# Designed miniproteins, single chains, continued (4), part 5

Each design is a single chain, and the fold is of that chain. pLDDT is the mean over its residues in the fold that is shown.

## One batch from the design tools (miniprotein)

Design m12151
Fold by ESMFold2-Fast:
Structure m12151 (fold): chain A 52 residues (1-52)
Amino acid sequence: REAARAEVERIARELGKTPDPRLVQALTDLLVADPSALEDVREILRGSTVGS
């Protein structure tokens, strides 16, 4: 689980995104359930808004 969270945070940093902590948790849970969902995580982070 910690490795999955680190991976989500790494992808967010590479994309220049600061995702909501709840989104980070949801994506971490997704990767824990399906490690092959890495591309889905990347796509979701690219499409997420880093709103105020």
Scores: mean pLDDT 73

Design m12152
Fold by ESMFold2-Fast:
Structure m12152 (fold): chain A 55 residues (1-55)
Amino acid sequence: SPENEKIREKIKEFLKKYKLSIQEFNELLEEYRKEKKGKPFTMEEFIEELEKKYS
């Protein structure tokens, strides 16, 4: 879907901007899941929280 393509592109741009590997991104995602304690979240929300931390 167009939305999924936009999210994939945002992830690629984020990884390039902050020089992160996909493995490092996945490790950050797992940490975020733990912080959310099983509450649902979107990939967009996760990227926004990371952007705040790295910006």
Scores: mean pLDDT 80

Design m12153
Fold by ESMFold2-Fast:
Structure m12153 (fold): chain A 80 residues (1-80)
Amino acid sequence: MEELEKIRKKLTEAYRLPPEQAKKVLIDAANEIKKLYPEYQEELDSIIERLKKVKNPTPEEILEAADKLIRIVNEYKIKL
């Protein structure tokens, strides 16, 4: 429960970080979400692999990945 709130904060703050730092935060957050919600493993692994393959992610790519992760987290906010 507290872990979900911490992940949500990381995702919202990622938009404000330089792309290289945001990428690391998003990958870490995706791995944390995957541990809490294994049913999203395939979607989360896809996001992680996509981010890892991009050497210089654009701000738009960071926003897209963060939005997908926030959507997953928000689906479970009622269980907090």
Scores: mean pLDDT 74

Design m12154
Fold by ESMFold2-Fast:
Structure m12154 (fold): chain A 120 residues (1-120)
Amino acid sequence: MRRALVVGAASGDAEGTRAAAEAAARALEEAGYEVRVELIELPAGTSATEAFGVAVRRAMEALDAGEADVAVAIGTAAAGQGADSGKGRYAVFVDGRLAAEAVTDGADPEVAEALVREAL
């Protein structure tokens, strides 16, 4: 059975990040993957770029360890005064390669789902 990992890393937008991760997971399950979701809460003031870097590192570690065949990395930051505040960043990795990526204003479940469908 093919395995997928969805990693959502958030600073202050945990609910939106969960919704985006769950949307990505549903698209992977519909494609016939056994999906695991991991959610990482980061300190307040962590940028979306930094959160995304954490998610990407975990996704790549899982792929390298043979824990997953596909990985989705989602990084978000709450709207505020920080660098790239209110942004969502997404990547889908297939066979250890970047297959699709996106950036949005806020966490967007529809973009997360569409990105997975594009990558598969």
Scores: mean pLDDT 82

Design m12155
Fold by ESMFold2-Fast:
Structure m12155 (fold): chain A 92 residues (1-92)
Amino acid sequence: SMARLEELERLSREELERRIEELERRLKEILEEIKKLDKEAEELKKKGMSEEEKKKIREEVIRLTAEALRVIGELIDLELALRRQEERERRE
């Protein structure tokens, strides 16, 4: 949102960079968990997974994907705030 972007633009460059690193780490952890679930689903499929078990794994992947999208949205806002600060410094 515009209000969120304005708040982020008030942060120092160092603080923006630290928040970006933290969210990148979190995104990596979420993606690794999704990969584990995909591998588990393939192994269970070979053993004749039930429809209920398939649904459970699908719902968890959807949940993690939604969380990843939220983190990506926050990263986009932080990157935009950082770029706006860099553009202002370049014009001075």
Scores: mean pLDDT 84

Design m12156
Fold by ESMFold2-Fast:
Structure m12156 (fold): chain A 67 residues (1-67)
Amino acid sequence: MKIYIVYTEKARDEALQKEEELRKRYPDAEITMIEAKNASEALRLALELERREGAKVFLAFDPSEPV
């Protein structure tokens, strides 16, 4: 299973915590972390990856960031 974690710089720590959780839950999964320039870019990338590859995608960004 392929899993992507798309995050912004402000949410990097949250993304790292999510990576640890997912690696424990799915030890055989290929986990890829992608840092986006901002929350809007992160959302766009996540939707594109989910649609194109059928991959499981997690988003991490600060709630104060505009989407």
Scores: mean pLDDT 78

Design m12157
Fold by ESMFold2-Fast:
Structure m12157 (fold): chain A 70 residues (1-70)
Amino acid sequence: SSSEEERRKRELEREIREGVGLIVVGVALTLLKSGKISEEEAVEFAREVLRKAGFSEEEIEEAVERIREA
């Protein structure tokens, strides 16, 4: 079996997941810093988007912590 396609797919899925997580946090922080939404709204936005995108609860809470730390 070709492990090359499987490795590439797994690596791309991980890179896409990490990239999506960073983009979602970045959008939430941009909106928060603009004064358009509250910290709680930014957190709820990130939780909803990441959950719908298939992120684990652990990954979601890590993203939430990054928003709260900013």
Scores: mean pLDDT 80

Design m12158
Fold by ESMFold2-Fast:
Structure m12158 (fold): chain A 73 residues (1-73)
Amino acid sequence: MKIENIKNAVEMALSLLRQGREEAARRLLDQTGKIYGIPKSVREEIYRVLREGAEAGRPDEALERAHEIIEKL
């Protein structure tokens, strides 16, 4: 399903952010968003949420919040 593919990309982006690979995570979210028609503002919000969660050591909370954003699309 479209949503599952987006969720998988979000989980991979979080993994990249936890590795300090900020540009790779942003590029992955941008590519996924273009394929599935996610607005740039929403992609930037997801990126910010994941980055903040990775920096705070709360990856599970960040994923939950990102999934809420995706489910409202």
Scores: mean pLDDT 83

Design m12159
Fold by ESMFold2-Fast:
Formats: sequence, structure tokens, C-alpha cells
Structure m12159 (fold): chain A 52 residues (1-52)
Amino acid sequence: LSDAMLQEVDDAMERMKQAVINLLPEKDKKIMEELIKQGYSLDEATEKLKKL
């Protein structure tokens, strides 16, 4: 796959992650960041957060 395509995908994913994190209250933001650091996907982290 081309480097340019991978760069665009990475940028889009990063933007989506940051947008979701910024949308959350401070407490939820910390939990989300913690889950992502543990290796959870954005989708999985969001599901965990919704259970709170």
C-alpha cells in the first residue's frame, strides 16, 4: 500500500480519536485515554465507557 494512503488513514483515525476524547467530560476523557493506552480500540473503549 502507498505511503500517502497510510498517512491519510492515520490522520483520519487520529482526528476521530481526538474528537471523541474532546467530546467527553474530564473524568470520561481520562478513562478513555487509559483504555487506549492499554491497547483497546476506539470502539471497545467507547463501549466500556458507555457501561459506566
Scores: mean pLDDT 73

Design m12160
Fold by ESMFold2-Fast:
Structure m12160 (fold): chain A 74 residues (1-74)
Amino acid sequence: GAELEAIKARGREALAGAEAYVDATDFSAEDRERVRAAIAAARAVLADPSATPEQIHAALGRVQEALREALARA
């Protein structure tokens, strides 16, 4: 499975980028907590050796959604 390792590597890069945005942006405490919770959940999925590409995609999608909502209110 080189394909799964590549998906996980891209996911880790995306999560690092999301953390950089959270750290650099003056989000509300509620929006900051929501984004950080989504990042933590996505990291748990990426750390799970049984995680499917669909589960990884869904977890990363939740991080993207939380970031979009936070940015719209920033």
Scores: mean pLDDT 84

Design m12161
Fold by ESMFold2-Fast:
Structure m12161 (fold): chain A 77 residues (1-77)
Amino acid sequence: MTKEEIKAMLEAAARAAELQSGAHVEVRVGDDFTVEARITGTPEQVDFAESTIRVAVRYLSEKSGKEIKLEIHREVV
């Protein structure tokens, strides 16, 4: 699995998380498959969106056979 494939799937997961939680979600894939996610919303919206992103990252790590490191930045309003 390529970095671009991982990025596309994570962007889709971020979009789904935004639509379901109401939070604003941005994801970026850096070198060595480090993923940075910024989540902005209420505490409950952020918690839901974070759970969705964590599930997506776990799935992609298992499918690719690579360890994907996730950094989450929570911006509670």
Scores: mean pLDDT 81

Design m12162
Fold by ESMFold2-Fast:
Structure m12162 (fold): chain A 53 residues (1-53)
Amino acid sequence: MSTREDAEEEARRLKERFPDLIDDKTAEEIARYLLENRVASAVGVVLRAMADS
């Protein structure tokens, strides 16, 4: 419950701050990893998205 809301909020924050770097698909992937409690994987996705530009 809280994890789902936190994942959604975190993904939205990243998308709002890096709209040119983080696509909606990337944001959803981040939210999924956060929902699965895979924080390291979520961070990895963010780093990859930023590196890819």
Scores: mean pLDDT 73

Design m12163
Fold by ESMFold2-Fast:
Structure m12163 (fold): chain A 58 residues (1-58)
Amino acid sequence: DALARLRELARELVEAARSGDIAATQEAAARLNAFAAEHGLARETVQRAVIAAANALE
């Protein structure tokens, strides 16, 4: 399920960003963007997954 994998990658990006590790954040962002491009996912879908992941984390 591409959408489930997108949510997993979005969560990894948010966790990396909140850790303050710039290198980890850049790597997570690159993986998310590559996956989205490979599966033809709209930018809006990717952005909503990232926002949902950020809201789910305390």
Scores: mean pLDDT 83

Design m12164
Fold by ESMFold2-Fast:
Structure m12164 (fold): chain A 72 residues (1-72)
Amino acid sequence: DLKKEIEELKEKIKEYEEEIKKLEEKLKEAEETGSYSEEEIKKIRLEIEIKEGIIALLEGMIGFLEKKLKEK
């Protein structure tokens, strides 16, 4: 069931978006308080970048599956 696979991918995107939001809030706190080391800030920024890349990949997969549903 391609529709179910699309729904599961959309849910995963939502989860990653929520994780990114939490990391961005943590990064803002770090910048405001100075509580984190430069290395910890770099790690948070990298985690955001990786998660954004995963979202882009998942969105590409959804687009492919949606196109296949429309062609059949």
Scores: mean pLDDT 83

Design m12165
Fold by ESMFold2-Fast:
Structure m12165 (fold): chain A 55 residues (1-55)
Amino acid sequence: MEEIEKAREELRKKALEEAQKVMDSTTDFDEQMNKLREIAEKYRAELEKKIAELE
C-alpha cells in the first residue's frame, strides 16, 4: 500500500508540473482544457498500470 501511495504522489506531482506548463504556455481556454484532460487521463492510466504491477 505504501508503494501505491508513493507512486500516486509522484504521478500527481508530474501531472501538476505538466498542467502548470500548459497554463503558462497558452491562454486559450479550450486548448488548456483539452490538454489538461489529456494529462489527467494519461496519469490516471499510468497509476492504474502501476497499481496492477504492484499487485
Scores: mean pLDDT 78

Design m12166
Fold by ESMFold2-Fast:
Structure m12166 (fold): chain A 67 residues (1-67)
Amino acid sequence: NEAARRSGEAAARAGAAGDAAAKATGGYQMFLVADNEEQREAGLKAAEAGKAGDAAAGSRYGRLAFE
């Protein structure tokens, strides 16, 4: 759904900028509002990457690949 997509993109952007807290928040929101398993997994992976402080992983699990 659109909310999950936007949350994932926000997590990817935050990850690219090195903002682990924002990446974790965006990933978790994507997980909460996801309507399918693929978006849920991506959101959870982004949230875990954010907690670990891994900006590159957060970028990969969101919607944007740009660092």
Scores: mean pLDDT 59

Design m12167
Fold by ESMFold2-Fast:
Structure m12167 (fold): chain A 55 residues (1-55)
Amino acid sequence: MMLSEKEKEEVAEKLIELKEKGDTEAATKLGQELAKKYGVDSTQEAVKLAIQKLN
């Protein structure tokens, strides 16, 4: 099961929000949950989008 383009953007925004708050535990837990449900590749794409938005 894969994240849609829109879902990847929403996940990227959520990850950025958690990172800005310094809530590393919540960010890690979200990443693990997404990897289990949507696969590692889709989750990595969302993380990549978050990094691009931070630049």
Scores: mean pLDDT 76

Design m12168
Fold by ESMFold2-Fast:
Structure m12168 (fold): chain A 77 residues (1-77)
Amino acid sequence: SEEEREKAIRDVADTLLAVGYLTEALLNIAKEKGKRSFSELSEEDRKKAYETAIQKAKEVGGEDVVKRLNEIIKKIE
């Protein structure tokens, strides 16, 4: 149905926004620290990236994006 299609599109969009904000924050900190990848970041630097991504999601993504981002962070830590 149209409603099921619209919901699926929103769910995908929220996931892509969450992943985008997280990836951007991790790569920005990696670049600042002179690291080649975010996998080389310290726990403290990763935490700063997570906080930056969550703040951006709150400001421009909305509650569903924030919720999805928190779920992703829990799975990778």
Scores: mean pLDDT 83

Design m12169
Fold by ESMFold2-Fast:
Structure m12169 (fold): chain A 68 residues (1-68)
Amino acid sequence: MSREEVVARMEELRRRLLERLEAGDFDGAWRALGEMLELYERASPALRAELQPLIDAALAALGAAGDA
């Protein structure tokens, strides 16, 4: 995947995660986080730095929901 495709996909997954949490679908939210983490692990070190705020936001949202 190109850098732009990875960033766009990460933003899609973060939005989906938040929508799932608002709907009370914690299983769906955790699946979205799983896909985000897979993309993060496959990314270059430079790209991981750009993706880190999206991962941090997703983890904070899950923590706030009390699901962890």
Scores: mean pLDDT 80

Design m12170
Fold by ESMFold2-Fast:
Structure m12170 (fold): chain A 61 residues (1-61)
Amino acid sequence: SIDLEVEIALYIMKATIARKQKNYEEAAEAYYKAAELYEKLGDLELAEEYRKLAEEELKKV
């Protein structure tokens, strides 16, 4: 099984690639997934940070 922190890193990478391609909806979805995984990890502060990043990407759509 993939460690939860590794899964988070993969979603953050996916968001970065999507942003570079100006696919802001996909970037937002990836950031929301990272936030969900941080919440499962118990890191509520980082979960909120990544939710805000997702919302910023949606404003660009």
Scores: mean pLDDT 86

Design m12171
Fold by ESMFold2-Fast:
Structure m12171 (fold): chain A 55 residues (1-55)
Amino acid sequence: SEAEKRKADVEEMAARVEAFIDADPRLTPEQKAALREQVAKWKEGILADIDAEAA
């Protein structure tokens, strides 16, 4: 479905952003943890919105 495709795209984007965060040598472990939490919250919100739209 269109919703499943959009959810897959969101998961792909989140994974890519997390990989960039993990690979950045300028970020401290604390900054990486905080940014990963922000990515997770964003992803969960978007996925919930997509599910609500698809219902």
Scores: mean pLDDT 84

Design m12173
Fold by ESMFold2-Fast:
Structure m12173 (fold): chain A 82 residues (1-82)
Amino acid sequence: SKEERFDEALEKLKASKDKFPENYKEQIDQIVEYLKEIRDKIPDEYWDEVLSLIEKIANAKNMEDFKKAVEELRKFLSDLPP
């Protein structure tokens, strides 16, 4: 289900916290909470892209990749149609 896939993606994102400096843990927590709040508002046709962007953040290997992936997600979500 979409709900199960989303929850799995958030768990992967939470697990990624241990790979980054402590100053990024707060940003990851903020992203997770934001995604939980908007979960029911994401149109079905965009779920695969949102999940892909969450995976990019979770799989980021360095701080620059992390920042870039977070910015991609934020921009994508802000550009979604109403």
Scores: mean pLDDT 76

Design m12174
Fold by ESMFold2-Fast:
Structure m12174 (fold): chain A 61 residues (1-61)
Amino acid sequence: MEKAREEIAEHAYRRLEAKEAGNPQEALDHSARMAEIARETGARPFADLDELRAWYAERKA
């Protein structure tokens, strides 16, 4: 289950990169994949950027 949430985090990060690069279609594709992983595995998605950053900080510590 932790692996599924890690995959969601990676897609969330890539979505932000795509938005900053001006590629909205790629950002939407990452959003769709995150929703699919959450649905298939029951992993809880991140509510906001602060939660995502806190999760990464915990993992890096």
Scores: mean pLDDT 73

Design m12175
Fold by ESMFold2-Fast:
Structure m12175 (fold): chain A 63 residues (1-63)
Amino acid sequence: MEPVLAKAIKDYKAESPFELDVKKGDELLVHEVLPDGRVIATNLKTGETGVVPLEYVEIIGPA
């Protein structure tokens, strides 16, 4: 998938090293949508990359 821009619509706290902390309003670069309803994303504010549930993000458009 081509990377897309997204915004966090809720706070999410990572429960494992593979997950991404996000705060509501953070801009994300989404690299991949997983079949289980999670995304692999980079938080553009922190530079961290990890997995976050799709329900916590709103896709804005092309990166």
Scores: mean pLDDT 80

Design m12176
Fold by ESMFold2-Fast:
Structure m12176 (fold): chain A 71 residues (1-71)
Amino acid sequence: EAERLLAEAERLLREAARLLPSDPERARALFEEAGRLLAEALAIDPSLEAAVRALEERLAPELLAALAAAA
C-alpha cells in the first residue's frame, strides 16, 4: 500500500506542476496533499525513503521551472 501512496503522490505532484502557472491555488492544494501522502507512505514503510528521494530529485527541476514561470 505504501508504494501505491507514493505513486499517487507522484501523480499529484505532476498535476500540481502543470497547473501552477494557470491555477496556483489549486496547485498549492495538490502539493499539500502529495506531501501528506509521502509522509504517510514513509510512516508505513520507512525503506521507501530512497524512492521518495528519487521522486523528489526527478520532479524537482520540473517543479522549480513551474514556480519560476508562475513568478
Scores: mean pLDDT 75

Design m12177
Fold by ESMFold2-Fast:
Structure m12177 (fold): chain A 58 residues (1-58)
Amino acid sequence: SDKEIEEVGKKAGELSLEGKLDEAEKLVKDFYEKTKDEEKAIKASEVAIQYGTEKLLE
């Protein structure tokens, strides 16, 4: 669901901001393996980038 995409993306973004890039990548990869939906995984990655960018620019 859209909510799951947002939750995964935000968590991956938080992990990336903490310097835990491997954990962030694993979270998105696990989401892809669970859903088997490339579009949802891409959207989660986009949410992660947007969240991280917004936090860095504040």
Scores: mean pLDDT 81

Design m12178
Fold by ESMFold2-Fast:
Structure m12178 (fold): chain A 116 residues (1-116)
Amino acid sequence: GGKITGSGGGTVAEGGSVTLTATATGGAITAASIGFVKEAAGQPGELVAAGSGGPTGDSRISASVSGNTATLTLSGLTAADTAVYYPASAASAGAASAFGMPAAAAGSGEGVAVTV
C-alpha cells in the first residue's frame, strides 16, 4: 500500500492564488493517479482535478505532476473556494465518479484547508 501526504493551502485574499501539493510514497500509489476533491461545509465532494495532472475544465485551476508530487493551483479565488481539498487516488484521468467520496477513498491523503 502507498501513502499520500497533502500540504499547502492557507488563508488567501479574494482574487489571489493558492497551491496544494500531494506527495505519493510507498510505490503502490503514483502522483499521476492522484486527483483532488473539494469538500466545502454542507456540500458534497466535488472533483476539481483528475489523475494524471488533468484539470476538470475550470480555467482557474491548473494541475501538474513532477516525480512523486501532484500539484494543484487555484487562481482567481472567491469565498466559494473556501473548503478542505483532499488528494485521492484514481484509476485514471476522467474517472470523476471515483472521487465522489474523497475522505473515504482508498489511498486518500490528509485534507488541505483553504480559506478565502
Scores: mean pLDDT 66

Design m12179
Fold by ESMFold2-Fast:
Structure m12179 (fold): chain A 88 residues (1-88)
Amino acid sequence: MSTRERILEAARRLIREKGAENTTTRDIAEAAGVSVGTVRSYGGKEAIFEEVERRVREEREARDKARGLSEETRVVGKKMEEAGEKDA
């Protein structure tokens, strides 16, 4: 919800698409819709990556409690459609 969350989400997406080595501070800023100066105020690329790695570890630990991820929601939707007919 905050600008910081948007920056972290953009960084995670770019790392998955291009890899950490090909992800620049400018790429993060453009994907998050903020200025490079804003990203730099958060410690720049290195600090952003450290925060992302921390978040990724936390998400892995919370995999059993994956509540409402956009991609995973697609799988849940399909299970709901089959729930009444397949087992019956």
Scores: mean pLDDT 67

Design m12180
Fold by ESMFold2-Fast:
Structure m12180 (fold): chain A 97 residues (1-97)
Amino acid sequence: MLRPLTPEERERLLKGAIDAVKKAIESLKNGDLETAVRYLTAAALILVALELGGFDSPELRKAREYLLKAMRALSEGNVDEAIKYLEKARDELEKAL
């Protein structure tokens, strides 16, 4: 975290975040909130690691915003809204590749 990420580390972390978001969406669609929250936590930690490693872009900022909106929707019991925000977060992360 105290040194810049290499391009290989950035790509690996971005792919990890995309995979975690995709698995969170699948878990929510299957009614598995506990598994979805674990994948959302993993995605959030990866996004923090990317930022602290010196990788920040408009796409990463939008992905973080959508992830926060998805987590808020889940706290309010709105699973469908959370899925929509996670799909937007996934799309922004894919643009950051």
Scores: mean pLDDT 86

Design m12181
Fold by ESMFold2-Fast:
Structure m12181 (fold): chain A 111 residues (1-111)
Amino acid sequence: MEVEVEIRRDEAAGTLTLDITIKAPTYEEAKRIASVVLRALTEGDLDAAREELSKYLTPEQVEKVVGALREALAALDAGVTVHVRITIESEEPGAKPEVLDLTLTPEQRRL
C-alpha cells in the first residue's frame, strides 16, 4: 500500500488544496484508507486516524498523511477553505481510479 500527499496553497484566494492518492492491492483496502482520511478531516481526531492508518501503512507514510491532515485542519481553524481531492487506485485488473472531491469550509469544521 502507498499514499502520496500534495498540499498547494493559494494565499490570494484564501484556499488550500489537499491532494491524496491511495494505491492498494484491492479497491476495498484503498477505500478503507480514504474513509479514515475523510473522518479525520470531518471529526479532527488525528490520534484515531494515526491508529487506524498504522494498520495499513508504514510509519513514514502514516506521519506524512497525519502531517498533511494536521496542516489542513490548522488551515480550517485559521479561516482558510480546504479543497480535498482523494484518488483511489487498486492493483486489481481492469479497475478504474475513483476520485472523491470535497470542499471543507471553516464554518462546517466548527459544526
Scores: mean pLDDT 81

Design m12182
Fold by ESMFold2-Fast:
Structure m12182 (fold): chain A 93 residues (1-93)
Amino acid sequence: MTPEEILKRLDRVLERAREALEKGYTKEQVDALIDAVRHLAREIKKQFPEFKEEVDKLIKEIDEARNLTPEEALQRIIDAVEKLRKIVEEKLK
């Protein structure tokens, strides 16, 4: 997966999470978004090992989101995606 493809997939997750906050989501849909973020975070960590510590912290925060309410989980997903996007964007400049 290229860094540009990672950004596009992060943007899609961000859009879906924001739409979910407005329209509502099931726990299964929230869990699927968490899985998508975890997958993208691991790809970022693999391509940019210098961010391993920061990315591992974000993975932990996303895993903990599974035990929150859907609204709180979606907010954690949005925050994590925005932080991951900044990491990838800095490497594309």
Scores: mean pLDDT 82

Design m12183
Fold by ESMFold2-Fast:
Structure m12183 (fold): chain A 58 residues (1-58)
Amino acid sequence: MKPKIYGAKYVSDDGARDPAALAEAQRLVKKYSELAKKLMEEGYSPGEVGLKIQQELA
């Protein structure tokens, strides 16, 4: 049992979290990861991938 490690995690999420907001954040992270991998498979460099993801999602 390591309450200090769990405490550090809980201080960021302490209180009533909005599950809808958390679900949207997770969905965006997944979409970023999938797009990055797809673009790298097409031969784009990491810098190009970053720009493409920004344009695609924003």
Scores: mean pLDDT 63

Design m12184
Fold by ESMFold2-Fast:
Structure m12184 (fold): chain A 79 residues (1-79)
Amino acid sequence: SKEEIVKMIEEVYKRTMELLAQAKASNPSLAPQLDAMEGRVEKILEEAKTANEEQAKEYLKRMRLLQNQAELIQSQVLG
């Protein structure tokens, strides 16, 4: 259902924001890049809440890609 997909997006959102905050704390020079990613993550969550089920599935995929990017950045800043 759309409600279940939005719940999954909210869970991925929370984790992605935590990863971006940790990366920013570890390497403050990346703040402009990470702030831009936070903006994209927030926009996807906002749009997903008013989307239909098929659109919400696409937003979930996009959110997961951003989570993967955030995980990669965090792994790089930790060495």
Scores: mean pLDDT 85

Design m12185
Fold by ESMFold2-Fast:
Structure m12185 (fold): chain A 80 residues (1-80)
Amino acid sequence: SLSLEAEISLALGRIAFSLGDYELAIKQFEEAIRLAEEAEDYELAAEAYEELARVYEAMGDLEKAKEYQEKAEEYRKKAE
């Protein structure tokens, strides 16, 4: 299912982030968001946006980190 594929991409992104591969982490979290949105799995999309914000914060891009945190909050509200 699309939700399962999104969960796999989310897990791969988390692994990449833990290894310091920020480029791969971003790519996987963006794919997780795309798949979660197609599945209308807004909780999963919110998690992926939260993780994407963490990557940008680790990279020192606080503007993008804030933008993605706001997106995560928006999707959390959609999931309620």
Scores: mean pLDDT 90

Design m12186
Fold by ESMFold2-Fast:
Structure m12186 (fold): chain A 70 residues (1-70)
Amino acid sequence: MSAEELLERANLLGARAVILAAEGRAEEAKDMAQRAIELAKEAQRNGGDPKAAEKIIESARKIIEEAEKL
């Protein structure tokens, strides 16, 4: 899988995590956000845009923090 494909998949998982958190589905939101972080880290290791990956990781960490309050 290319670094660009990994970043795209990470973005999609992050977007899904936002929706799940808004619906009060805390455990599913955390799972999707954690998967987004792992894919973004894999993209960084494979030469993907580090700034794009860092933004995904930061956003996903905030989703996890908010979901833990649900």
Scores: mean pLDDT 83

Design m12187
Fold by ESMFold2-Fast:
Structure m12187 (fold): chain A 89 residues (1-89)
Amino acid sequence: ELPEVTEEDIENVKKLIENILKTRYGLSEEDAKKAADVIVEYIKENPVTGEEFKKLLEAVVYLLKGDFEKAREIVGPETVEKIKELLEK
């Protein structure tokens, strides 16, 4: 039918990210959902490569665990500020 992605496709990507965050990074269900929302919103505005995506996942995990310095080390202070802004929405 239409080649354009639907909200359903976005939800499927979000659920995949949630599962990675829960199983690989040990986040709670609530934290994983919040992180997945932030990651998806960030990627919509800032397209990333696979390597950048991995760094983004790690940075968000550290940020949610309260390790702001590690998050900045991985993606830089500017990206951390953008992620934090999305978390506050």
Scores: mean pLDDT 77

Design m12188
Fold by ESMFold2-Fast:
Structure m12188 (fold): chain A 55 residues (1-55)
Amino acid sequence: MMEKGKEVAEKVAEMGKALKLSKEQVKNLTFKELTELGLDEEKARELAEEAARKA
């Protein structure tokens, strides 16, 4: 699960850069995708913040 979550977070961050999304938009989108995959909110938040930092 965590490895899959990291892959999803990375993909969302890359899409965010291509679409010129704000860091907040990348963070929110990543969190939504990860929680829909069944990650707990704490881990999803951590990965979403990391994705936003990369964007």
Scores: mean pLDDT 77

